# Designed miniproteins, single chains, continued (3): the designs that were tried, part 49

Each design is a single chain, and the fold is of that chain. pLDDT is the mean over its residues in the fold that is shown.

## One batch from the design tools (miniprotein)

Design m9791
Fold by ESMFold2-Fast:
Structure m9791 (fold): chain A 67 residues (1-67)
Amino acid sequence: MKTIEEMDRLEESEARAKLYMAALKGDYETYEELAKQLGIDESPEEVKEKLEHSKEAGREAARELAE
């Protein structure tokens, strides 16, 4: 397994994308591996909530401004 120090920018970006997708899917095994690789100490649940809250905040703001 590659650490963040061993990754090029593309590999790091792909690993981060996979981490976020694993958190959203509830794939905790993949999340744990990628979080370890990227030095992320947040739980998959916390990352998932942050991503969903960002998404919902955008929707809610759009809904609030609908009129």
Scores: mean pLDDT 67

Design m9792
Fold by ESMFold2-Fast:
Structure m9792 (fold): chain A 74 residues (1-74)
Amino acid sequence: SEAERLAEEAERALAEGRLEEATELATRAALLALEAALAAGADRARALELLERGAASSDPLIAAASRALLEALR
């Protein structure tokens, strides 16, 4: 799947020290996986609750990724 391909590319970028590119690729992989799960019947309300919790995280990378995913789903 494209989500798996992007996740593999993110891991490669991380191993090569390309942190910004790795973060972008990982966020895109997570978005595609989330959209596929929602299309397959995952609980949208629960997904939004988890992303809102992530957006409030003290970890800036988790907070940024969660905010990006929330914006994409709105």
Scores: mean pLDDT 78

Design m9793
Fold by ESMFold2-Fast:
Structure m9793 (fold): chain A 59 residues (1-59)
Amino acid sequence: SSMVEEARKLVEEGGKAAKAGDLETARKLYEEAIRLAENDPEGENVLLAAKAGLQEIDK
């Protein structure tokens, strides 16, 4: 799915933003990845990765 591929890219960019300390940008990227992946069965692993990223930045 092209949407799942875009969600994967957003998770990667979210991780980069989080490592750079830009937690606001990381949150927005992870939330967008969740929206793209949540309704596609092929997106399950991407959805879990995005949710894990959100939990990590809230620590």
Scores: mean pLDDT 84

Design m9794
Fold by ESMFold2-Fast:
Structure m9794 (fold): chain A 79 residues (1-79)
Amino acid sequence: SAEELAARALAAARALADAVARLDAATAAGAPEAEIAALRAAVDAAARALQRAVTELARVASDEFLDATVDAVAAILDG
């Protein structure tokens, strides 16, 4: 359902926000380059998962429901 796909997109957005926060914390702490590289890869993977979830939602959702979900995703990513 569109609601299940939207829930997946919101979960993916939260995972991306968590990955970005971990990368920011590690960078601020002066973590080793190998750790920073692994965290950047995790951010990239989370961003791709979010893009897939939004793409799947766009195939079944109304424009209004998609827009509302994208706005909620943006709010999660902005903190």
Scores: mean pLDDT 90

Design m9795
Fold by ESMFold2-Fast:
Structure m9795 (fold): chain A 119 residues (1-119)
Amino acid sequence: MITPEEVLDRIRAEAEALGVTPYEAAIRFLRSLAEGVGDEDLAREIEEYVRKLQEKGIPLEKVARILAATLNVIAASGGDPEAVREALRLTVKALKALAEGNEQQYDRILAEMEARAAA
């Protein structure tokens, strides 16, 4: 499984290569997954909530943890498009909870994603 630390390193490297913020690099990556499964509403919500996290000064490490969980769920599913959509729906819920300051809901959603990736 990919770790949050590996995701954080990749986000920072891509941000430097593209000349954008690490939050913008994270947005572009998650949006590409949502667009790949044809879900523009998920793409829009990802962008909205990640920008709110940036505005609120939420640590990038918490975003990296969500991305690692997303990638591990997708990998465990063998890349099935519906499983990718479900992983991204959980990603949006985790981003929203974090943006709203609901740390209990954020932890719960991450635990669910981590359990799905381990199954």
Scores: mean pLDDT 86

Design m9796
Fold by ESMFold2-Fast:
Structure m9796 (fold): chain A 77 residues (1-77)
Amino acid sequence: MDPEKVLEYTRKVAELVVELARSTGDEQLYKRAEEAAKRLIEATEEYVKNPSPETKQKRDEARAELVALATEADAKR
């Protein structure tokens, strides 16, 4: 998958999780989801610009945070 498509898919996933969190009506969860989404997008952008074990690790950690928030948001629906 090319770097542009990786970033595009990451943005779409991040948007879906933020929207899921917003749909719960929990303002704190929504803000946490926005922050986690921003971190994942930034980490993914850095990874595609400079692929290394370090940038991959940061991206994987940011993704895990967003997945945890998506699970929390889904449980609150």
Scores: mean pLDDT 82

Design m9797
Fold by ESMFold2-Fast:
Structure m9797 (fold): chain A 61 residues (1-61)
Amino acid sequence: LSPLLLGEIHEAFGRMAEHLGLLDTAIRQFRLAAEYYREAGDEEKAEEAERRVEEAERRKA
């Protein structure tokens, strides 16, 4: 399985967790997505996933 596809899978789980109000789970999944996107060389998608972590953290506070 490619790092890009793993990033997409974890991003999808993060979005689902965010929709369900599971903010800690969403943060964890978006962090994993960012790591896989970086391994794939997709810095733009990695940065987007990191912004979603920041947004979920703000909602949790």
Scores: mean pLDDT 86

Design m9798
Fold by ESMFold2-Fast:
Structure m9798 (fold): chain A 82 residues (1-82)
Amino acid sequence: AVEEALRALERARETAERELEGEARQGVLDLIELAEAALRAGDFDAAVTALEGALQLARAEGAEELARALEEALAAVERARA
């Protein structure tokens, strides 16, 4: 459960590094790191909030592959939560 979510976050991070640049990349990466830290601390609500923020930024940038990776990560975090 948690391991699946962490793996999905790693894929999203790799996709963001490849598809985004500049401040948009940094913003998404910061939110993914926040989600990872929250998930490791057992703060699933904070992890979900951070990932929803990252997904909003990815969609605003038109990064469709990143948006899909973030949706997968969000689903994995939700499964780990309950």
Scores: mean pLDDT 86

Design m9799
Fold by ESMFold2-Fast:
Structure m9799 (fold): chain A 55 residues (1-55)
Amino acid sequence: SKEVEELKEQLKLFEKRLEEMKKVAHLYDEEEYKEMLEDGKKKIEELKKKLKEAE
């Protein structure tokens, strides 16, 4: 379905962004970096849950 395809694309984008952010971690403050990682992980988990429920 279109919804499943859109969720898969969003998941790939957020996973790529999270990995890229980890590579440039030294550019962020430690507290800000932790918050960004937590937010990114939560978003990825939400997308994975939605994808599983949509299939």
Scores: mean pLDDT 80

Design m9800
Fold by ESMFold2-Fast:
Structure m9800 (fold): chain A 70 residues (1-70)
Amino acid sequence: MSKEELFLALMEATRDLPPEVRAELKKAFDENDIEKLREIARRVFGLPDSELEGKSVEEIAELIIRKLRE
């Protein structure tokens, strides 16, 4: 999946979340803010630090999409 396709999939997967959360995700992804994306993944999606450590922005986005599709 390309970075563009991944971004679109992330926005689609999160469409039912509060606008503020979606805005934070979009900004973090657009700016490649890995620390902010990890923080959102922990706080909003309940992903553990062990799954997020060493992951790229793209890999964290894939984990979020997978979690929401469970």
Scores: mean pLDDT 80

Design m9801
Fold by ESMFold2-Fast:
Structure m9801 (fold): chain A 57 residues (1-57)
Amino acid sequence: SVPEMSKEEAAKRGIEGLIKAGVSREEAEKAVREALDKSKDANEVANLTAGALIRLL
């Protein structure tokens, strides 16, 4: 399903998810900022953040 959430909420959850996975706050914020810039909606932010997690681990 497509969640009805803002890009800002998706970004916050993305940062928290990356930190929980062991990424530093600075790296998590950088990855999520890039996802926000490339995305038009929350689903794209989440998808790009998941891709960044794989690259950062």
Scores: mean pLDDT 77

Design m9802
Fold by ESMFold2-Fast:
Structure m9802 (fold): chain A 55 residues (1-55)
Amino acid sequence: GKAEELKAEIEKIVKEKGYLTKEELKELLKKYGIEVKDDDTVEELIDKILDFLSK
């Protein structure tokens, strides 16, 4: 499903670059229809990813 696709995209970026930037996290979340705010912290963005992946 979409959760598995998001996980695969994250793993690909981490494998190729070794890290994810805050902007890459925001773009991934937006791509998968998850609401993000400009003042969201990296921790809040990670929590949103974990919530989406747990569905």
Scores: mean pLDDT 77

Design m9803
Fold by ESMFold2-Fast:
Structure m9803 (fold): chain A 68 residues (1-68)
Amino acid sequence: SDIEKAVELMDEAGRALEEGNYEEALKLIDQAIEVIKKSDAPESVKRVLLERAEGLKDIAQRKLEEKQ
C-alpha cells in the first residue's frame, strides 16, 4: 500500500540519518511526503504520517546546517 511504502521510506530516512547521510535522508523524506499526499488514506492518517515526516525533515535539515 502507499502507506506501507511511505513508512518504509521514512525508516530508510532514519537509517540514513544515523549513518550521517543527511542529503539522502531528505530525499527519502520528500519521497515519503509525496506518497502520503497522493494516497487514498483518510486525512487523519495522512496528518499523523506527515507530522512524522516533517519531524524527520527538521532533524535532517538541522544536521546539514551543523555540517556546513
Scores: mean pLDDT 84

Design m9804
Fold by ESMFold2-Fast:
Formats: C-alpha cells, sequence, structure tokens
Structure m9804 (fold): chain A 88 residues (1-88)
C-alpha cells in the first residue's frame, strides 16, 4: 500500500521536537555531543518510518543505557524519562 511508508503527522513532529528539547535541556552539558547526536538520529529514524511509539521507546532505552554506563546519574536519567513520557 502507498501508505506503508507514511510521513509522521504534524503532532508527532511537534512531540519529537519537544523530546529533543528535553534531551538537550537535561543532557546537553553532561554527555558527549556524539551521544546527543545518536539519540536524535535514532528518534528521527523511527519517526521517518511512522513509528512514533518506537522512537519514544528507543530514546528512553538510550537514556537508561547512558545511566548504566555512568555517563549520567540515575536521577538525571529518571527526570528526563519522566519528561519524555509526559510529551508522549
Amino acid sequence: MKELFKKPSEEEVKKAKEIVDAINKYLGDKVPVSDLVAITLLLTGYLLEGKFDEAVKAAIDYVRELAKQGKISPEDAEKLIKEIEKIK
């Protein structure tokens, strides 16, 4: 079907921007730029496939992985995850 690879809705694009803004706000000064770019590309990749829920889950999983690696505190990870879940 021609709709199989639909573009994200305007609402999904708006929410994705809010998630990217939250990531930059909570992690911008705490993690390498390479990790910020990786999260943004992962989110954008799923969004371009019309998989907004998968994009959100992937971003949350990446944030949890950063905490497990000791790149951010568990408290900072949890605050960011809660912010992302409020946007979803």
Scores: mean pLDDT 77

Design m9806
Fold by ESMFold2-Fast:
Structure m9806 (fold): chain A 59 residues (1-59)
Amino acid sequence: SDSESLVKAGNLALKLGYPETAEYLFREALKYDPNNEEAKKGLAAALNQLGKDEEAEEV
């Protein structure tokens, strides 16, 4: 699905050190599937890498 493809892209962005790109991709994935567990976990990881720890706790 589009959501699954976005999650894969987000995880790749995290591995390559692009947490801002990862945040965008995981948020887009959640627009397609709001309860996607992998997207929520990835978004929290991206937010933590960006120092947005408070936002990460709300994911």
Scores: mean pLDDT 84

Design m9807
Fold by ESMFold2-Fast:
Structure m9807 (fold): chain A 80 residues (1-80)
Amino acid sequence: SAEALARFRQALAATLAALRATEQVGRDVAIQRLEDAARTFEATAQYLRQLSPLYPSYREMAAAAEAAARELRARAEALR
């Protein structure tokens, strides 16, 4: 549903904001946390993509998770 997708996007945005707050704690620790979070979102997106033929809403959720993973990867790279 549109509400479920909106809630999922809100959860992703909250996670991204929380990770951004920790970027000032230490560069190496921040990079590792961002890369770990990116891997988690990539795995989530892959799982949702595999199920998307059965659950069309999962396609949009997968795209949102993929976008979040790309943002986290870009942030990690910027800190190197």
Scores: mean pLDDT 84

Design m9808
Fold by ESMFold2-Fast:
Structure m9808 (fold): chain A 100 residues (1-100)
Amino acid sequence: SMEELKELLEELLEKVEELLEKLKAGELSDEELREKAEEIAKLANEAARKAIELGDLHLAFRLLAISSEALILPRLSREQQIESLENMIEVLKEMLEEVE
């Protein structure tokens, strides 16, 4: 349902924002970053599947792109990780406006 998709997008946004905050604070180990990146990727994949079920392929592809970007986060520099997470936040906020 659209309600379930909205809840997944809200949870995904919260996790991305929390990860960015910890990263900027220097409070993240490489292991924690990997674990949180995997959580974000899994949620984005789940949200993408819900978008496909609802017939929104454009939203689904954007969510799959977020999933892929999350999986490469541990291989990026700290500056690139911050930029990537900030971009994910902007895109997720736009998606939430579209599903309201």
Scores: mean pLDDT 88

Design m9809
Fold by ESMFold2-Fast:
Structure m9809 (fold): chain A 61 residues (1-61)
Amino acid sequence: MSPEEILEGFRRLLEEFRAAGASREALAIVADHFLAEMEAAGYPEELIERLREVAEEVLAA
């Protein structure tokens, strides 16, 4: 999966959970878990930082 596909998938995941009525706290837990798994899997720091930015944008909305 490309970095762009991962970013799109992550954003979609969070937006779908929010649309389904997930709390901000639940979204933060989902985002934190996803980021931790990506870091543990050895994905580049640049991608992890971009994913963190996506999480911040979704949680701020």
Scores: mean pLDDT 82

Design m9810
Fold by ESMFold2-Fast:
Structure m9810 (fold): chain A 101 residues (1-101)
Amino acid sequence: SPTVEEMRRLLEEARRALEARDYAGFARTASRFLELAAGALPELSPEAQARAAEALEAFQGALNRFQALLEDPSASDEEIAAAAREVVREGERLIEILEEA
């Protein structure tokens, strides 16, 4: 799927932003990934939609936690980076589900 290929490209871009500690760039790229993933759901079978929706919710939850830490002046770079790594892990799971669908 061209959408899954673009999602893979965005996830790679997010990893590079994280390695560079460009958290603003990471947030922008992760938001684009979320938009593409959400747009892919209606094209799936009902069973695949349920699995993808669950994974999308997990990804969105991880992104929300990352954003909350980024806005927290007491959060360390290590805590922010750890939350960003969780976003990447949930993104990988979502791609796997969409490819197997």
Scores: mean pLDDT 88

Design m9811
Fold by ESMFold2-Fast:
Structure m9811 (fold): chain A 58 residues (1-58)
Amino acid sequence: SEEEKKKLKEEIQAAYDRWKQLLAERKKTSNPEEQARLDELEDITATLVKQRLAEIEG
């Protein structure tokens, strides 16, 4: 339904905003351990965004 699609789009937008924040944080840090942690979080968030987009597409 249109209402469910709108809710999914809002969730995707929130995940996308978080993904952008993680990418910015990764570029800011020079600590390898922190970079690895941020890279893992970024990968998880990017995967979530892609999965949510696929749900809208069907």
Scores: mean pLDDT 76

Design m9812
Fold by ESMFold2-Fast:
Structure m9812 (fold): chain A 82 residues (1-82)
Amino acid sequence: KEELVKEFILVGARLSLLRMRAVVDPEVREILEKPEMKELEEEIERLILEAEKAIKAGDYEKARELIEKAKELLEKLEEKLK
């Protein structure tokens, strides 16, 4: 399912961009270093890694569930950066 792989890549790219932005933007870095935000970031990373494993195993149903949850948490993290 190509759509699922595309969503997986986009979620990973969004997290990576936030992390790169924190390197150069001290305001973003301060927000992401808050315990609550760090926990969200770690949970998103965990979900992405689990989704990758599910995709490699051919479990596309599980991968979809994990990607959707990662997207939800990523949206919450992005919202707090505004």
Scores: mean pLDDT 83

Design m9813
Fold by ESMFold2-Fast:
Structure m9813 (fold): chain A 65 residues (1-65)
Amino acid sequence: SLDTVIRVAAHEISKATGKSVEEAEAVLREAAELGDVEKAARLLQERLGISPEVARSIAEALLSE
């Protein structure tokens, strides 16, 4: 489910970046609402400071039905 993907990704991002799980979850939900993998990955990079490779992987997972 989307909620599971957001939760798992948020905890991993928090551990890697030092940002709060709550902040990461909010940005991940915003990225999912964009409906576009490239736009979502860019938002994740800009807001969370994660690498392009990790951001794309997460964006693809968020937008999978």
Scores: mean pLDDT 83

Design m9814
Fold by ESMFold2-Fast:
Structure m9814 (fold): chain A 98 residues (1-98)
Amino acid sequence: MRKRGEEYLELGKKYEAAGDYEKAAEYYGRAGVYYLRAGDYAGAGEAFENMGKAYEKAGDYEAAALAYREAAYAYAKAGDEEKAAEARARAEELEAKA
């Protein structure tokens, strides 16, 4: 499970570097799901946070807010309350702009 999560994370980075933010977000989201299934909550939080950033660059603020909520959930499961709070705050900011 983790190896496939890493493969999707690398695909997300490649599409982001190419300026294809919608595909970058899709692959970061796939990475997050694989990390969650593997019990790697810290990795899932990072992947969903990158998904949120990619959707922000794409101008999809609703999808970005949902991605940051997923990141907050994963970071909370990892015991990283600071990153969970930061992700929630970012989701709330994006909802206010939507």
Scores: mean pLDDT 87

Design m9815
Fold by ESMFold2-Fast:
Structure m9815 (fold): chain A 64 residues (1-64)
Amino acid sequence: MSLVEIMKEILKKEAIERYKKGVSIEEILEELRKRLEKAVAAGLISKEQAEEILEEIEEELKKL
């Protein structure tokens, strides 16, 4: 179990909860981009991993 996988699951769950509360997909994705950028700056994940996490969560929200 990697830190990237744990982070992805937490961020995905939070994004879905916010969508259910009426927050727009665009607002959720904007905040997610900011959080992922901070994680990259902190050396927790690579830029490529951040892009993959963002894409997966966007796809998941669009399926709702």
Scores: mean pLDDT 82

Design m9816
Fold by ESMFold2-Fast:
Structure m9816 (fold): chain A 99 residues (1-99)
Amino acid sequence: MEEFFEEAVKKAIENGNEQILKDLEETFRLWDRVREIIRNIENKVYTNDSEKIAAKLLKEVKNGGLQLAIEITLAENPDATEEQLKESLERAKKGIEEG
C-alpha cells in the first residue's frame, strides 16, 4: 500500500499536478496517524484519553479504505485528468472530516 502511495506521488509530480501532490501528502499523514493508533489498540492501552483517541481514529481507519482505493486508482491511472483526481481526493477528505 505504501508503495502505491509513493508511485502515485511520483506520477502526480511528473504530470504537474501540484494540488494532487499536496492532497496525497495530507492523505499520507492520516495513514501515519492510523498506524500509531493501531499499535496503541493492539497494546490495549485503554485509558480515558486512549479510548477517546481510539474511537476517533477507528472512524478514520474506516474511512481510510476510501483514501487507499483512490491512491491505488491514481497509481493505476496516472494519466487521469487533474480535475478528476482533485475531485476524488476532495471527496475522500470530506468523508473523513464529516464521517
Scores: mean pLDDT 53

Design m9817
Fold by ESMFold2-Fast:
Structure m9817 (fold): chain A 73 residues (1-73)
Amino acid sequence: MAEEEYKKVKEKFEEKLKELREELAKNKERRLLSEEESLELLKKFLEELAEKENLKEGAKLFLEEIEKALAEG
């Protein structure tokens, strides 16, 4: 079910965020990404997960939730 794929995508995204936060903490010179740049990186990450892990439906749902949250915020 797409919901199960969504859960797996969310877990992998949380792992990636943890790694990215640790990397950013060590690289103080790294600039802050804009919302547009962050969304583009997220799309690329989700597309890669969909291809490698066969999580296309979960990745799509996760992206839709993020886009909706950004549009409402």
Scores: mean pLDDT 69

Design m9818
Fold by ESMFold2-Fast:
Structure m9818 (fold): chain A 72 residues (1-72)
Amino acid sequence: SSMEQQREQLKQQLVQSVNRFIDAAEQGDVQKAQQYQQETLQLARQLGASDEGLQQLQQVMDDILAQNQAKL
C-alpha cells in the first residue's frame, strides 16, 4: 500500500472519530464522548499534529463536551 493511501485512511478515521465524539456529546454520553476524544487525539498524533496542536484540539473537545452537558 502507498504511504499516501495509508495517510488518507487515517484522515478518514479521524473525521469519523470526530463525528462519533460530537454525536456522543450531543446525546450526553460522557463516557463514549471521552473514548472518542482519546481516539481523535491518537489519530491526530499519528497524522503529525504538534504537542501544541493536540493540546488545542483537546481543549476544543473539552469545551464542546462541557457545553453539551450544560444543555442537558
Scores: mean pLDDT 87

Design m9819
Fold by ESMFold2-Fast:
Structure m9819 (fold): chain A 57 residues (1-57)
Amino acid sequence: SVDDIRALMDRLGLTAIPLRELLPSDAPALPEDFVIRDDAQLRRAAAVLAEYRRRYG
């Protein structure tokens, strides 16, 4: 979720995180891959991760 990603970034001291870093290293190529820098991108990342979990979780 948005809150989970925000908590992870806070714990790691990150101001930006690539979307792919939130997935396992063996994850298939994402249709969307971007760096999360702001709240809009954070919400978009949460949506992409929800779709990933639907297909592969």
Scores: mean pLDDT 73

Design m9820
Fold by ESMFold2-Fast:
Structure m9820 (fold): chain A 92 residues (1-92)
Amino acid sequence: SAELEAAARRFRAYALGYAAAAPQVSPEVAELLREAARLAAEAAEAAAAGDWERMEELAARAEEVLARLREKASEEELAILHKELLAAEAAL
């Protein structure tokens, strides 16, 4: 479906952005970004396979990781993440 195709592209952009930001931040924030990238990549694959339930479960787990990241990250680290997410969206 067009909705799942759009979701797959969105999660792929998130995964690329998180992965690109990881080497630019503190080790603690980088670990959370790598976990979020893995979950987003798996959500993109689930969406591409038409598995809405698995996609939603993985997306919810990614949001939990991002909530923890927002508590730990500095303003500069969040700015790096925002920049990399915009770059990833533009590339896809």
Scores: mean pLDDT 89

Design m9821
Fold by ESMFold2-Fast:
Structure m9821 (fold): chain A 63 residues (1-63)
Amino acid sequence: MEEVERALENAEKAIEEYKDNPVVLRAVLAELERLYAEHKDTLSPELLERLQELIERVKELLA
């Protein structure tokens, strides 16, 4: 699995397991935002959409 795909899969698992843990969710959000900043212009549309959806999902859980 590519590095970005693996990171997104790990983030999805962390969100599901730790949805009530704001410390873990903030760490996941920071990682996803870093991936977006570094790769937004090089990612496929599918991976970019998935990344953006995960970022919004974590933000909603932290709100």
Scores: mean pLDDT 80

Design m9822
Fold by ESMFold2-Fast:
Structure m9822 (fold): chain A 90 residues (1-90)
Amino acid sequence: AAAEIAALRALVVTGDPDAVARLQRALLEHPDPRVRAEAARLLGQLGDTRAVAALERALSDPDPEVRAAAREALRQIGGPAADAALARAE
């Protein structure tokens, strides 16, 4: 929901040291696909390569918007690990 999405955005804006871990948890465990899709987008914006494994798992999410967000996030992060994850999904 909108309030949960706002909370995830706040983690990034405030520079929370656990932001990557909290976003990965939301991406993989939250029941609302809108929250999972936003977590993927925010992980892409942060550009942290530690998120690559969680984003690769999200490429198999049942919701097509979450899969699209995870794919775009991997493109934004870039580099060998992200490129390999995208190649495996193709």
Scores: mean pLDDT 83

Design m9823
Fold by ESMFold2-Fast:
Structure m9823 (fold): chain A 70 residues (1-70)
Amino acid sequence: ARELILEAARLQAELMSELTGAPLEELLPLAEETAEEELATMERLGLSEEEQRELAELALRELERRRAEL
């Protein structure tokens, strides 16, 4: 679950870098930090690892879809 959420964050950073022209190296730490906070929130709310994984997979598919439409 954690690994997939971090992968989604990295993909989002890549997409943002492509759209804004900002360096990926500046966006990656911010995206990863946000993902870590999101993970901590999910854990605090008592979401199961299966629920976290499902949300991460949905996020990844949505980001991949958005990138394909560019």
Scores: mean pLDDT 77

Design m9824
Fold by ESMFold2-Fast:
Structure m9824 (fold): chain A 58 residues (1-58)
Amino acid sequence: GRREEVLETARLSAEDAAEAGANKEEFLKRLEEGMREAGFSEELIEEALKLAEEVLSK
């Protein structure tokens, strides 16, 4: 469903960012701003940020 697709996209984007050596704080800020601009719920934004932070913290 939409939620699963959004979360999977966030996870894959975070994995790509981690491989590219991107800054974690900058990536998370951009992800939050992008999702907010796209009109996603605060709950979904929070879940996506937690997934991305977990990926980027490895």
Scores: mean pLDDT 82

Design m9825
Fold by ESMFold2-Fast:
Structure m9825 (fold): chain A 56 residues (1-56)
Amino acid sequence: LIRELQKLLPHMTEEQLLALAKESEEGIETVVTRAARDLGLSEEQRRRAVELLRAL
């Protein structure tokens, strides 16, 4: 999970990803949507990142 997340969100450390996973559903969605725009992620990659964060 963490390794796959770091491939999608390479600007975040494992510690930052674990902290984000503890955020509300709205908080996760907000941060991932912003990062997807900044990194040029596809909608599929954005949805996958949210899925992985919720699975942590």
Scores: mean pLDDT 80

Design m9826
Fold by ESMFold2-Fast:
Structure m9826 (fold): chain A 83 residues (1-83)
Amino acid sequence: SNAEEARRLAEEALRLAEEAEKALKAGKYKEAIELAKEAHRLAMEALKLAETQEEVSLAIGAALAAIGVATEAGLKTGEKIEL
């Protein structure tokens, strides 16, 4: 179902956002940006398929985490980030 797919995508987005944060803390800014972009893409797909408030909340949480990492990494590198 779309709900099951939404949950899987949101959980994958959260994992990638966590990997992005680890890369950011390690000073791997380019890697952090790429992981954050991928996490945001998956979170937006999850949001599109979300049918319950729990799925919506997971997808939004993942998207916000990705935006946070991308913003900080962008500030560190001066790179223009589009999500």
Scores: mean pLDDT 85

Design m9827
Fold by ESMFold2-Fast:
Structure m9827 (fold): chain A 68 residues (1-68)
Amino acid sequence: SSAARTEAFWRALVAHLEAHRDTLSLEELEQAVAALRAAIDGDPRISPATRAELHARLDALLAEARAA
C-alpha cells in the first residue's frame, strides 16, 4: 500500500541517519534530525504510531550523540 511504502521510506531514512551518525558533527546531526522531524510531521500519510516510533528513534539518536 502507499502508506506502507511511505512508512518504509521514513524508517529507511532514520535508519540511514542512525548508521551514519559518526560521520556527522553534533551540529550537523542536530540539523539533520530537525529537518527529518519537520518532514515527518509534514507527511499526513504516516500513522500516529509510526510517527511516534520515528520521533523516539530521533530522540534516542540525539541523546546518545550528546552523551558521547
Scores: mean pLDDT 85

